# Designs tried in a protein design run: designed miniproteins, single chains, continued (2). Part 39

Each design is a single chain, and the fold is of that chain. pLDDT is the mean over its residues in the fold that is shown.

## One batch from the design tools (miniprotein)

Design m5412
Fold by ESMFold2-Fast:
Structure m5412 (fold): chain A 79 residues (1-79)
Amino acid sequence: KRDEVLEAMAGLLGTSKSPEAEELVQKGMEALGEGKLEEARRLFEEALKIDPENKEALAALVALEEDPERRAELEKRLA
């Protein structure tokens, strides 16, 4: 509704309202900032287990994935 504009925006961006998935995405972004690529990948994968439509986690995994076949599969979920 009108008072919940941020909730509607989060839905539009493909981000769930789940605090658990949001926490995992934030931890993954922090790990990326520190260069901990393997830790970041795991955190984003865990976020997708809770919220499979989380576009930030999907986009981050696409960026981290070196295998073009697996990357294409993640991109299909984004579309």
Scores: mean pLDDT 70

Design m5413
Fold by ESMFold2-Fast:
Structure m5413 (fold): chain A 68 residues (1-68)
Amino acid sequence: SAAETLRRIAEELRKDPRFEAELIGDDTLVVTEKGSITSLIGLALRLIGDYPHLEVSIEGNTLTIRAK
């Protein structure tokens, strides 16, 4: 399910010290990076390729992943 996929992504990102990941409900994952946006851009491109059924957006230093 999309919820299970988002939870797995959140757990993986939590192991990376560049990112902070917060799961909101079962359909939205919010990711932030402190002091830079470069790693978020790379992450967004990877997620779009790996999970085409997820909606990914970036605003400022925050990346939001939402189930479609």
Scores: mean pLDDT 79

Design m5414
Fold by ESMFold2-Fast:
Structure m5414 (fold): chain A 58 residues (1-58)
Amino acid sequence: MEEEIKKVKEEYLKKATEALSKAFRAWQAGDRATAIQYLKEAKKFVEEMKKKIEELKK
């Protein structure tokens, strides 16, 4: 159980972290619209991660 949860966390957190990094770069550049877009993408990955973890705990 924990091994599968760890795999899911690593995969989705990597994608979320990449999107979050892009969001922060856009925010620092003053491109808030692009920053919000990447923040939404990062949030989707985190939500998908939580959903997969809940399915594994079932």
Scores: mean pLDDT 80

Design m5415
Fold by ESMFold2-Fast:
Structure m5415 (fold): chain A 56 residues (1-56)
Amino acid sequence: GPAADAFRARGDSGGATVAAMLERAGASQEAARKAGEYASRGDAQGATDVAHEAGL
């Protein structure tokens, strides 16, 4: 989806993978982007917190 595609376009495979997971789980584009940004920084806990706030 759009969030994962944006991470792929900039060469960020980690951000793209996490954003794609949240998009497939039905999360909002904002939640997918935030989780991808945390994953891009190596912040697995931050990414997990965003997923929990999104109801995943």
Scores: mean pLDDT 84

Design m5416
Fold by ESMFold2-Fast:
Structure m5416 (fold): chain A 61 residues (1-61)
Amino acid sequence: ETAAFMKKLVEQGKSIIAAADEAVKRGLIEDPTKLAPRASALALLVATGEISPEEAAELVG
């Protein structure tokens, strides 16, 4: 469910980091301290073209 929610936000034009913040606010992510490093790493992979923003959202959730 977290992955699907974040993917929807990314499809609406939000960054992976913004989608992660919204997932935390919704209570979909229990431990936000583990999310921040993963979200940053996935944002870099999207910026380099290695993965799509939608794939990054799925991997963070």
Scores: mean pLDDT 67

Design m5417
Fold by ESMFold2-Fast:
Structure m5417 (fold): chain A 57 residues (1-57)
Amino acid sequence: MEYTEEGRKALERWAEEAFKALGLEIDPSLTVEERALRASAALHGVPLDKIREAVEA
């Protein structure tokens, strides 16, 4: 995925808000993309590895 700097910040905020809403702790060592993938997986109940493979394919 290609993101502008503004888009990346928006994605990071969205992932942080999603984690906070779900009561999950955010690991600050993760990349913005990794945080977004984990937030998406948690929200949809989909395994992270499946989402990562789809994104990388």
Scores: mean pLDDT 64

Design m5418
Fold by ESMFold2-Fast:
Structure m5418 (fold): chain A 60 residues (1-60)
Amino acid sequence: MTELTLKMPSKEEAEKLAEILKELDPSIEVKVEGNTLTIRSPLSVEKLIGLVLRAIGDLL
């Protein structure tokens, strides 16, 4: 299991990123604490990072 922690500029951006990630892959578990996201997934680190980068791109 892969776990990543990301810090976003705001809580609102963290919540938006969490929603996008769940839409991209429903197997992803996301916990939002303020502006910090904790992401857990059965995906490999490489695949999870790719999805996170894609989700961040969708926020821009």
Scores: mean pLDDT 80

Design m5419
Fold by ESMFold2-Fast:
Structure m5419 (fold): chain A 94 residues (1-94)
Amino acid sequence: EKKRKLAILASSAGLTAIAAVVEIELGAPREVLEELAEAVKELGEEIAKLAPEYKEEILEATEKLVRAILERDVEAVREAALELLKTADKAIES
């Protein structure tokens, strides 16, 4: 079901963002952060496909999250992840 898929994808994106924060704080090499950023990008694209009415908000939050991970900006990672999850919640409720 669409809502169940959205919940799973959003949860996966949130968990990936938490992993990115941990890896940034541990001083992980760029290759690890690039893998996490790519995972977030793919998850955001799949969420956008399932919730086309929120496509722009989802893709914008996803782009911000990818950039924050690559820039090692923990605060920006948290803010972008929250926006992505909040938008996914709106899609699940509609």
Scores: mean pLDDT 88

Design m5420
Fold by ESMFold2-Fast:
Structure m5420 (fold): chain A 80 residues (1-80)
Amino acid sequence: SPEEKKKLRREAVILHASASALFMAALIYKKLNEPEEKIKELLEKAKEDLKKAIELAKQAGDAKLVKDAEAGLKLIEEFE
């Protein structure tokens, strides 16, 4: 249904935004020489949120969001 797809897309967008914020926090923490454990925790949460966003975006039929979230996931994996 249109309402179901709208809900899935909204949830995917929120998770993608959450992952972006967590990744940005990890970059800031690394610059401030914060403990590696804190940085790893942020990166793992960001990856989890992106993986969920990809699945929800696929279910919603949002190909652009799938592509953007997959690119974000690769960026985090390359940063590690």
Scores: mean pLDDT 89

Design m5421
Fold by ESMFold2-Fast:
Structure m5421 (fold): chain A 59 residues (1-59)
Amino acid sequence: SADLLERVREVAPEIERELLRRYLEGQISPEDVRAEGIRRLAERLGVSPEEAARLVAQL
């Protein structure tokens, strides 16, 4: 829905900043960044990881 896409635009920058911090601290590998980002987005939106991945693909 449009509301979910708007919520993605609001929370994705927060998740990206946290993942960048973890990457710079050596807590996450580059290969895992996308999967972790989708997982966190799914948790923040209350949707499945599959739905979160679909929403991200629309951006």
Scores: mean pLDDT 80

Design m5422
Fold by ESMFold2-Fast:
Formats: sequence, structure tokens, C-alpha cells
Structure m5422 (fold): chain A 77 residues (1-77)
Amino acid sequence: MEKLEEAKKKLEKAKEYFKKGDYESAAKYAEEAARLALEAGDKGLAAQAYALLSASHHMLGDDKAADEAAAKAEELA
């Protein structure tokens, strides 16, 4: 239960950083959220986190990392 709540909090922080244009912090928190969501067995939350991780890497110009995260989001959705 605590891992799922922590994943939700990390994803919320990632969304906040993304809105502020801090894509490096957004990517970091999205990655942590995805890991915690997978450990908790919440594939839907993990898919949301990987989608935001992909968007963050795209904004940073890292197309390879963006594509890898997008593929994981698609797999989990």
C-alpha cells in the first residue's frame, strides 16, 4: 500500500515539474513513480508514469530514451 501511495506522490511531483518546464526533474520523478507502481502491481499507474517519462525525455531532446519509455507505456496500457 505505501509503495502505491509513494508512486502517486512521485507522479504528482513529476507532473508539477513538467508544467514548470523542469524536464530533468520531471523525468527523475516519473522514473521513480514507474518503478514504484510496477513494484505495487499497478500497471495503469506505471503506464502513466512511463508516458510522462517519455514526454520529459522528448522535451530534453533524448529521442532514444523517449521512445523506450513510450514503448513501456504502450505495453502496460
Scores: mean pLDDT 87

Design m5423
Fold by ESMFold2-Fast:
Structure m5423 (fold): chain A 77 residues (1-77)
Amino acid sequence: MEEQEELLRETEEALERARAAVEAGDREAAREAAREALEAGRRLGELYAEHPSPEIAERIRELDRRAEEIGDLWRAA
């Protein structure tokens, strides 16, 4: 659980940085933050597959929604 909580936090923080960078027009920072979010999310998905939890599933859905919103902003920029 500690590792899943850490990866959830890392993914959330990276997505927040990506959104801020996209809104600021900083494509370099946005790409860097997006890569960090993708890597943390990938590891989180692997752990979730090994240890499924309804609580973690809901948090992952929230992160997926945030990622879609940021992707929409990126395409609009």
Scores: mean pLDDT 79

Design m5424
Fold by ESMFold2-Fast:
Structure m5424 (fold): chain A 95 residues (1-95)
Amino acid sequence: SLVEKAREALGRGDYDKAIELAEQALKENPDDPRAIVDLLYAYALKNGDSEAVRKALELERRIQELEARYGPDSPEMRALVEEAKKLIEEIKKKK
């Protein structure tokens, strides 16, 4: 899957490819928190600027929607939401 390919790119330090693959995965399934997490990892590990912070803020809204919709019924969703929130804070601190 694109999510798995993005994770593989992250493991190799290819953050630009990870962003490309994770963004494509999110376009195909906007509700996939794994794609959001992969994208946020790439932004956190890449030297970020104002654009990375802006994208993280957009994804923060999406994560809040997923938490409200699925969080109460899914331990996996809650874990991924918490991971995403931590990554968003890391990206914000770098700017």
Scores: mean pLDDT 76

Design m5426
Fold by ESMFold2-Fast:
Parts: structure tokens; sequence; C-alpha cells
Structure m5426 (fold): chain A 117 residues (1-117)
């Protein structure tokens, strides 16, 4: 992914747009329980930073239990994750403690991503 073909024009719209901003893996995981359907969208960067966003499809706040299951599923799938970052949305704020609990269990740091502020 770091080669002459990426250096040509589109990879850097000006200087300061690193290749590491491109995800090496991305997707969604979903859990359905008595509280409805909760989705975690994720993108994993080459530096080991996992970007995630957790939402309920009906627009309600996700449950801490659903968030724990989803975050744990992604961390089991990608053992090279070192950091978790997420946008400061009402949904992510409602499950912040659950995200931090699972991150601590897996030895992963929770960081603020300035791109979402």
Amino acid sequence: LKGAGMAAGHGAGGWGRPVEDAPIASGTVTVEDENGKTVLAYALRADGTLLLDIVNLDGSLPSPEAARKLVEEVLKKYPNVKKIAYPDTPANRAVRDAIEEVAKKYGVEVVEDPRFR
C-alpha cells in the first residue's frame, strides 16, 4: 500500500494526508436482542487504531450489553488493535463505559480522535 502508485496525485490532496489514514480493514458487526438491532461500524488503521461508531438502527440509544458484545467481537477478530477511537455522538456517549470496559479487558487504549470533534 506504500508505493509509487499511491504517491501520484490522489493520495495526498496537499501535504499532510498520510497513507495511514486509509483503513486496512473495515466493516460492520450487528447484534439483535430484546432492545432491537445495534450496529457497530469499524475501520482499522495500519497503526493499530480502531475507529468505531455504535448505533441502534431505530435511532434509540444502544445498550451497554450490546456495545460490550460488539466491541469484544471486533477485538477478537483483530488482535493487533492497540487503540480505540470513536466520534462523540449521543449513542457512543451512552455506551462509553462499556467500550472502555472491553478495551481494558483486551489491553487496548481508548483515545480521542480529533477528526470527529
Scores: mean pLDDT 72

Design m5427
Fold by ESMFold2-Fast:
Formats: C-alpha cells, structure tokens, sequence
Structure m5427 (fold): chain A 72 residues (1-72)
C-alpha cells in the first residue's frame, strides 16, 4: 500500500536525522544523492496520487531540510 510506503519513508528520515552527526563525509555525500532521488520520486507520486499530496509535501519538506543540514 502506497500510504504504508510513505509512512516507512518518514520513519527512515527520522532515523537519518538522529544519526546525521555520526556520518562520515562519504556517507553524507551518498545520502545526499539518495535524498535527491527520493525527492524526484515523490514529485512523480504527487502527480499520480493527488489525494496523498499533503503527506507527500510534508515528506518533501523534511527531505529538503535534511539535505540543507547535510550541505552545511
């Protein structure tokens, strides 16, 4: 179920945020590329599932915040 996949993504993002300070520079670079890919995927999902737009936008916002923290 798509909603269940989005809930899992939210939990994964929360785990990432808790461990950001423990990541090596190489791990941070890999994670940035992963998060960029997830943003693209969520953008496509929002177009296909407008009923989930609010949840998807919240996830996109969280991913963007994590990407900004990783670029510092």
Amino acid sequence: MLEEELEKMEKDLEEIEKNLDTLSEEEKEKLLKQLEGQLKQLDELEEKHPELKELIEKLKEKIKELMEKLKE
Scores: mean pLDDT 80

Design m5428
Fold by ESMFold2-Fast:
Structure m5428 (fold): chain A 83 residues (1-83)
Amino acid sequence: SEREELLLEAIEKAAKALQAIEKGDLEKAIEYAREAARLAREAGAEEAARYLEEAVRAAEKGDAEEAKRYLEEAVRELSRALG
């Protein structure tokens, strides 16, 4: 389904954001997290979208640890929404 495809793409983008944080690339983490938030919102995954938005805000402040925690919560919510 379209929803399933959007959720899977959101998970992929969120995973890339986590990898970017691990490498110290907060700018790329913000880009991937924004893409993931858009996809999550389009899929109707409201909780995941909120966590992804919080991850973007944390990364914009330079708080890599907080951004990582929000991204991990977003992945959990996306996985729950997927089934």
Scores: mean pLDDT 91

Design m5429
Fold by ESMFold2-Fast:
Structure m5429 (fold): chain A 75 residues (1-75)
Amino acid sequence: SLVDDILALGEKKDKSAVEALILYLRHADPAVRAAAARALGKIGDKRAIPALEEALSDPDPAVREAAREALEKIK
């Protein structure tokens, strides 16, 4: 699934995926947005910080928590 593929990119720490993962933070599916936030946190690339800060205001509480955890890992 798209969620599984996104989480795998985070586990691999694939920095080439960072820009695509930033776009997935705006996906219609909150499961995809949460997975993208988790993957960006695992990769640890500072390019993700502005998009993750925006995701702290996401309507879905799981997305907000994933973004908070990701920012703690990066900052």
Scores: mean pLDDT 89

Design m5430
Fold by ESMFold2-Fast:
Structure m5430 (fold): chain A 74 residues (1-74)
Amino acid sequence: MTKEELEVEVKVAMARIELAVLKLEENPSKEDLEKLIKRAEEIKEEAEKLEDEEVRKRVIEEAEEVIKEAKELL
């Protein structure tokens, strides 16, 4: 795993943790959800630049799941 691959994997893991925290709130902040969606889109864009196909595919799928679930809370 390269430094770039690890950084993107950490970013998507952090986005997943933030989503989990927002799901625990009775009224999750629309602003926080929109910021999370934007961050996940940026992670997806960064992942598309990765040369390892399996890492790229996994991170993109995880970022898309964060986007989908955050949009469902909106």
Scores: mean pLDDT 83

Design m5431
Fold by ESMFold2-Fast:
Structure m5431 (fold): chain A 58 residues (1-58)
Amino acid sequence: DPEKHYEEGLKAWEEGKIDEAFEHFRRALALDPTFVEARQALVELIREHFPDEEVDLS
């Protein structure tokens, strides 16, 4: 259920459990790739908390 994973992700994010929030949003998108809200939340979470994610280890 993508909606349920999205809700669990929001709860984890509010609790400061960033890794858990990330996994919940990722799972919501795996179940429904068109879930705009989950995608927006995931992008924002990555931008704010994983700015140095491995894109280029220069």
Scores: mean pLDDT 75

Design m5432
Fold by ESMFold2-Fast:
Structure m5432 (fold): chain A 58 residues (1-58)
Amino acid sequence: SAEVLREEGRRLRESGRRFREAGEKSTPEDGEVLNRHGELMEAAGRRLEEEARRLEEE
C-alpha cells in the first residue's frame, strides 16, 4: 500500500541521516564509507516515496 511505502521510505531516509552523522564522528576513511551508505539509503527512501505518490494518484 502507499502508506507502507511512505513509512518505509521515511525509515530509510532517517537511517541514511544517522549513517552520515556517524561518518562525521569517524576517521576519514570510515566516514567516506558511512556517507556513501547513507546516500544509498536516502536514494532508496526517495524512490519509495515517489512510488507511494503514484499509487495515491491512482
Scores: mean pLDDT 84

Design m5433
Fold by ESMFold2-Fast:
Structure m5433 (fold): chain A 66 residues (1-66)
Amino acid sequence: MAEEVKEYALSLGLSEEEAEELAKKTEELIRQAEDAADGNPVAAQQLKEEVKRAGLEEAERRAKEA
């Protein structure tokens, strides 16, 4: 999931530094989502999908502003 956000950001023309920052932020949010799900695998999956989508949207926003 985090690697997909990094690859997408790089494909949009963001720098390696920005892409790595977004990937690390996405990874941190995925960990928080798993903790928030409190062992519920359905909730964990939904939260992870939401985090991935937010990461992809952030990459698009940064690319358009550059």
Scores: mean pLDDT 79

Design m5434
Fold by ESMFold2-Fast:
Structure m5434 (fold): chain A 55 residues (1-55)
Amino acid sequence: SPVEQLIKYYESILDKMTEEQIAALVAFLRELAKSASPEDREKLLAFAEKLEAKR
């Protein structure tokens, strides 16, 4: 799935991202989720929630 590949990519660089970049990524994931399939939306929102929990 393109969404799974996207999530894996960002997880691989997460330790190199600034707080501002992480906030932008969360906003981007939520925007993508609005037009995604139910399965992809769940994955995108779960990843966004995980990123916010680290703040």
Scores: mean pLDDT 83

Design m5435
Fold by ESMFold2-Fast:
Structure m5435 (fold): chain A 55 residues (1-55)
Amino acid sequence: SSFKEKLRDEMNEKLTKIGPKVQEKVQKEKLSDEEGQEISLKIIEELEKELEEKL
């Protein structure tokens, strides 16, 4: 289904952009790599859950 595939693609693009954005924040704020990963995963999970509920 093109509609669901498009939604999945847009979600993937957003998720992909979050990773680098969090990494930039980690460098700027000098956070630990583990803290950056935890932040990234939490954002990813929240976005994925919101998208699933919207579907």
Scores: mean pLDDT 72

Design m5436
Fold by ESMFold2-Fast:
Structure m5436 (fold): chain A 64 residues (1-64)
Amino acid sequence: SVELEVGDLVRAKEEVTTVGSPLETLKKGDLLEVLRVHEDGMVEVRSLKTGRVGLVDRSKLELV
């Protein structure tokens, strides 16, 4: 229910497979930085572990 903003630190709530992105598969508990929030419910994130970027559904992320 909390809105995500650019620069927020978020955690993957579950394993997430990203389609067509270099982020690939996220593991539950992976830490990411929010780069952009899209109106369609997708969030552009950068993995703190790998530095890779991809799109993840907002419902799969939580604020740290």
Scores: mean pLDDT 78

Design m5437
Fold by ESMFold2-Fast:
Structure m5437 (fold): chain A 54 residues (1-54)
Amino acid sequence: SLQQQIEQKREQFKQVGRQSQDLYSEGKIDESKKLSDEGLKLQQEIDKLEQQLK
């Protein structure tokens, strides 16, 4: 279902956010920023799926 797809992407978003934070703390700034960009793309996908439920 759309709700299951949204939930899966929200979990991915949380994981990417945590990994980005960890990389930043390790001084891996470029890798951290890449994951932040992936998180932004996931958020955009979530927003589109949520719009379909309206």
Scores: mean pLDDT 84

Design m5438
Fold by ESMFold2-Fast:
Structure m5438 (fold): chain A 86 residues (1-86)
Amino acid sequence: MKVVLRLSGLSPVQIAAEALRAIGYELEGAEVEIEIQGDTLTITLGNLSQAQVDELLAYADRMREQGAQVTIRRDGDLLTIDIHVP
């Protein structure tokens, strides 16, 4: 599965580090692309396992509980997670 993380608002780099830690940085064989555009950090992760996807979704839910604005969209094998910290 391919996952696109779009991070904006307060401390997007720290959020990115926490999200990658949640999946253990065990991205052997995964495609990783990082783009910074203004205040938005986009991380594209390819070839994630179901367990890694589940951990990212759990992380997004925790961020939502902490007051972040989280939008999740699924289109086949593509999962897009937008996290905005006000």
Scores: mean pLDDT 77

Design m5439
Fold by ESMFold2-Fast:
Structure m5439 (fold): chain A 72 residues (1-72)
Amino acid sequence: AEGVAESARNVAEILESQGKTEAARKLLEAARALEEGNFEEAERYAREAVELLPDSVSVRSVLRAVQRTREE
């Protein structure tokens, strides 16, 4: 998952600056899981972030990137 964990951290920083702390924390957990090679846990955290912010294109993009990492 080259760059996917970094992308998740970048989106989390933006969300934190907007006061969306819980969604940011979920994306940071997803990034950590990706770095540990735990793709199933990463997908779970990214999905939880989408549930908190369903209209966020950035958060949905992170989930899609995690899912593609599991397929390839």
Scores: mean pLDDT 81

Design m5440
Fold by ESMFold2-Fast:
Structure m5440 (fold): chain A 69 residues (1-69)
Amino acid sequence: MEEEIEREILVALGRMYLAIAKLLAERGAEPEEVREVVEKAVKLFEEAGDLETAKEIREEGEKLVEELK
């Protein structure tokens, strides 16, 4: 039960950081700032054992950074 709760928290935090990264990108934040938030989301999903979602987030984050000027 404790391990399951920890994984759920990591996944929830990862989703929150991804949402924050998208919001920052939309508001024209520095590419470096967006990259840092994406990296936090990726690490949270990797720690939760959701490697597939971690990979998707990394790819999505790279696209967000690429679109920033």
Scores: mean pLDDT 80

Design m5441
Fold by ESMFold2-Fast:
Structure m5441 (fold): chain A 62 residues (1-62)
Amino acid sequence: HMKEPPDELIDKAVELAKKYKVDPRTAVALAFAEDTIKTGKSYTQDEFDAAVKKVEEKLKEL
């Protein structure tokens, strides 16, 4: 039912979380802001929440 955020954006958020030692939510917010600046694309709350869950899962795998 929900659009999934692109894997590149999720991977960027994981890198940001590791680099800046920030929470997954903060990392996703930074990745979304950076992507919006570069592409002009806006994200919904559902896409944000989905991205946070994916970043949490990827960080758990590391």
Scores: mean pLDDT 76

Design m5442
Fold by ESMFold2-Fast:
Structure m5442 (fold): chain A 70 residues (1-70)
Amino acid sequence: MKEEIKKKAEEFVKEAEEAGKRFPSVKEEIIKVAREYAKKAIENPEKAKEYLHQGAEEVQKLVKEAAARE
């Protein structure tokens, strides 16, 4: 159970790092947000899905704003 959450959190951070490579202007912010929500998911397994979903939405907002400003 804990290992599955850690694995999903790790995958989420990896995906955010890949998104950051495509949008260098917001890369640091994307990675920071992803790591914050990944940490919350690991620390609160009962809310892990909620935190990972919130993190994904915040990363998507950053990507969308960066793409609009290109």
Scores: mean pLDDT 80

Design m5443
Fold by ESMFold2-Fast:
Formats: structure tokens, C-alpha cells, sequence
Structure m5443 (fold): chain A 80 residues (1-80)
């Protein structure tokens, strides 16, 4: 489905950002990654809402899980 394809793309972007975060050494690099994670979180939240409106419970739950993972990662990076 189009929503499943969008979720797959968002997950791939998340994986890339996680790898970039592991390699970040400066505060400037971390701030840039945080901005991109926050932009990705907004996109995931929109997908979760669209899946809910469509009655796609599987995509809604999986997008919701990705949202939780993104929130936790953002909070961890902000503390360091």
C-alpha cells in the first residue's frame, strides 16, 4: 500500500540518521542531526494520523512505534 511504502522510506531515513548520529563528534554535527530527526518525527506523525484515518491499524501501530523510537533518540541526544 502507499502508506506501507512511505513507512518503509521513513524507516530507511531513520536508519541513516542513527548511523550519522554514531559518527557525530561535534555539537554542530549533533545539532544538524537533531534538526533532521525532528523533521523526520513530524513526517512520521503525519503518516500515523493518515494510517489511523484510513483504518490501517498495522501501519498506524508500526508508524507509532517508529515515533516512540524517534522521541527517545532525540531526548538522549539532547542530554549529551
Amino acid sequence: SPLEEELRRLREEYKRLVEEAKKAKTEEEKEEILKRLEELLERVRRLTAEAAAAGDLRTEMEAGALEVGLVVLILVLKKE
Scores: mean pLDDT 87

Design m5444
Fold by ESMFold2-Fast:
Structure m5444 (fold): chain A 65 residues (1-65)
Amino acid sequence: SKEDAEKAAEAAKEAAKKGDAVAAGTSRWQLGQSGGDEKLAREGVAAARAGDAEKAAELGIQAAK
């Protein structure tokens, strides 16, 4: 479901933040330079709306890095 997909994405982001704060910070800066962080967040939301929990979680992890 959409709700499950959103929770999975949030859990993935939190796990990434706890596991590797340096990598998360560096990747967020790089994505910001290309506008990728905002695009990845939108794609994650779109995947969640489509009910694709796996893709939503993957994009959430990528956005958090």
Scores: mean pLDDT 53

Design m5445
Fold by ESMFold2-Fast:
Structure m5445 (fold): chain A 98 residues (1-98)
Amino acid sequence: MIEEAEKLKEEGKLEEAAKYYTEAGKEYLLKGEYKKAVEYAIKALELNPNNKEALKILASALLGLGDYELAKEAEKLSKEENPDEEEVKKLIERAKKL
């Protein structure tokens, strides 16, 4: 799965790669591996900032890590019909510092 996502990214299939990263994040979230769930949700969002599923995974994983402020921001963006790309980028930068 992860190797497939990296290969798709190298081939320029960014939406397909983002989908694989999103599924990986969801799988780690379900296993309670919140830090890895954050990492893969971020990878998906770096390829597609409008990926609402990845934003939801990021919010849930951040909540699992106890970062309630960042979790609220991710959840808010996930509920927007067209989340602002700059706000998503700021969220990613802050989440990377965890």
Scores: mean pLDDT 80

Design m5446
Fold by ESMFold2-Fast:
Order: sequence, then structure tokens, then C-alpha cells
Structure m5446 (fold): chain A 91 residues (1-91)
Amino acid sequence: MRPLSPAMEAEYLTAMGTMALHLGLYENAAKQFEEAIALAPDSPSAPVALANLGRAYAKLGDFERARRYYQRALALDPDNELARRNLAELE
């Protein structure tokens, strides 16, 4: 009856958060990524959600939180290009 596993639901929320981020809905994007991470913190989508959560906070002007989320994304996936690139730009 429940077709989505927590990992699949986290992938869906990560995709929706990314869409909200592109639309400039940064607070909505942050909330969706936070829900995705809470549902499946160890899933393959978690590093992507963390990196995009960092982007959402950077767009909101919270560079300290953005940096911490990029660092967490890299802790889970050292090859995460999005987190690595955006962390480097924060200097």
C-alpha cells in the first residue's frame, strides 16, 4: 500500500527542493531538503540534499550554515562536486 520507501520519498523531496531552489523559493527549498535528510540521512540522496540545503542557506545570506551543510555533504560523499565547488566559493 505504501509504494515509497523512506529513501525514495527522500529522493522525491530532494527533487522538489531543487525545483523550489531554481524558482527562488529558498525557505521552502531548505524545508524540503531538511525533511529529505531527516527521512533518509544515510541514503545516496542525502549528500545531494545537504549540498543543496547549503545553497538554499547561502541564497538566504546565511553563509555560516551554508558552509556547515557543504562540509556535512563532503563528509558523506567526498566526491560531491556541488558541495566542493560551492564551499570553495564561500572562501
Scores: mean pLDDT 82

Design m5447
Fold by ESMFold2-Fast:
Structure m5447 (fold): chain A 72 residues (1-72)
Amino acid sequence: MSPEVEKLAREAARAAAEGDAERAYELILEAAKLAGIELSEEEKEEVRRYLEEIAADPEARAKLKEMLEHAE
């Protein structure tokens, strides 16, 4: 993947781990756009819902933080 897309994806994961689902969603949409990935409205809704569930779950956020720490 391009370095710019990877950076945006990592920033999105960090935002989700911090409980900011809205920021994570925006960053994922930017990453998809740069990667040339066309998301349908249904796919966007699914991604948004998934991020909101992660941001609301302290255990999911802790797991995401750990995955980000090990993916350096």
Scores: mean pLDDT 78

Design m5448
Fold by ESMFold2-Fast:
Structure m5448 (fold): chain A 56 residues (1-56)
Amino acid sequence: MEYTVAVRREPGETDEQALERAIELAKKLGYEVVEARTLTDPATGRRYAVVTGKKK
């Protein structure tokens, strides 16, 4: 089973810091991290860190 964790980048936070936070959240939820990336939501212009994980 795959799951996607997306966290919005906070003011003053770097893309890397947001990505680390998303990875830690996925791990706390019991998911193995398969993919991690940052992106801009074209609808809102907001930056997100997106992590895809799978449950063991």
Scores: mean pLDDT 78

Design m5449
Fold by ESMFold2-Fast:
Structure m5449 (fold): chain A 85 residues (1-85)
Amino acid sequence: MKIEPVSPEVLANIRAFLRALDAGDTEAAREAGQKLVEAIRKSGSELDRAVATIALATSLVAAKNQGDEEMAAVARETLAEIDAL
């Protein structure tokens, strides 16, 4: 079985997004989300896409549970961009 590693750039931008979510920083989350989409586009890796999708879907649920509609919108928009790749 060939186990392709998750791209370090993808992991870094997932971590940046999760930090922004924890801080309630929607601008940092938007920036991290855009960088994440570009990192996945460059890698072309299905594993990178899958890991990012799980992280963003979890973030969307967390934002909704916190009542953070702006953060929920950022997570949803980023998920849609990843799905369009």
Scores: mean pLDDT 83

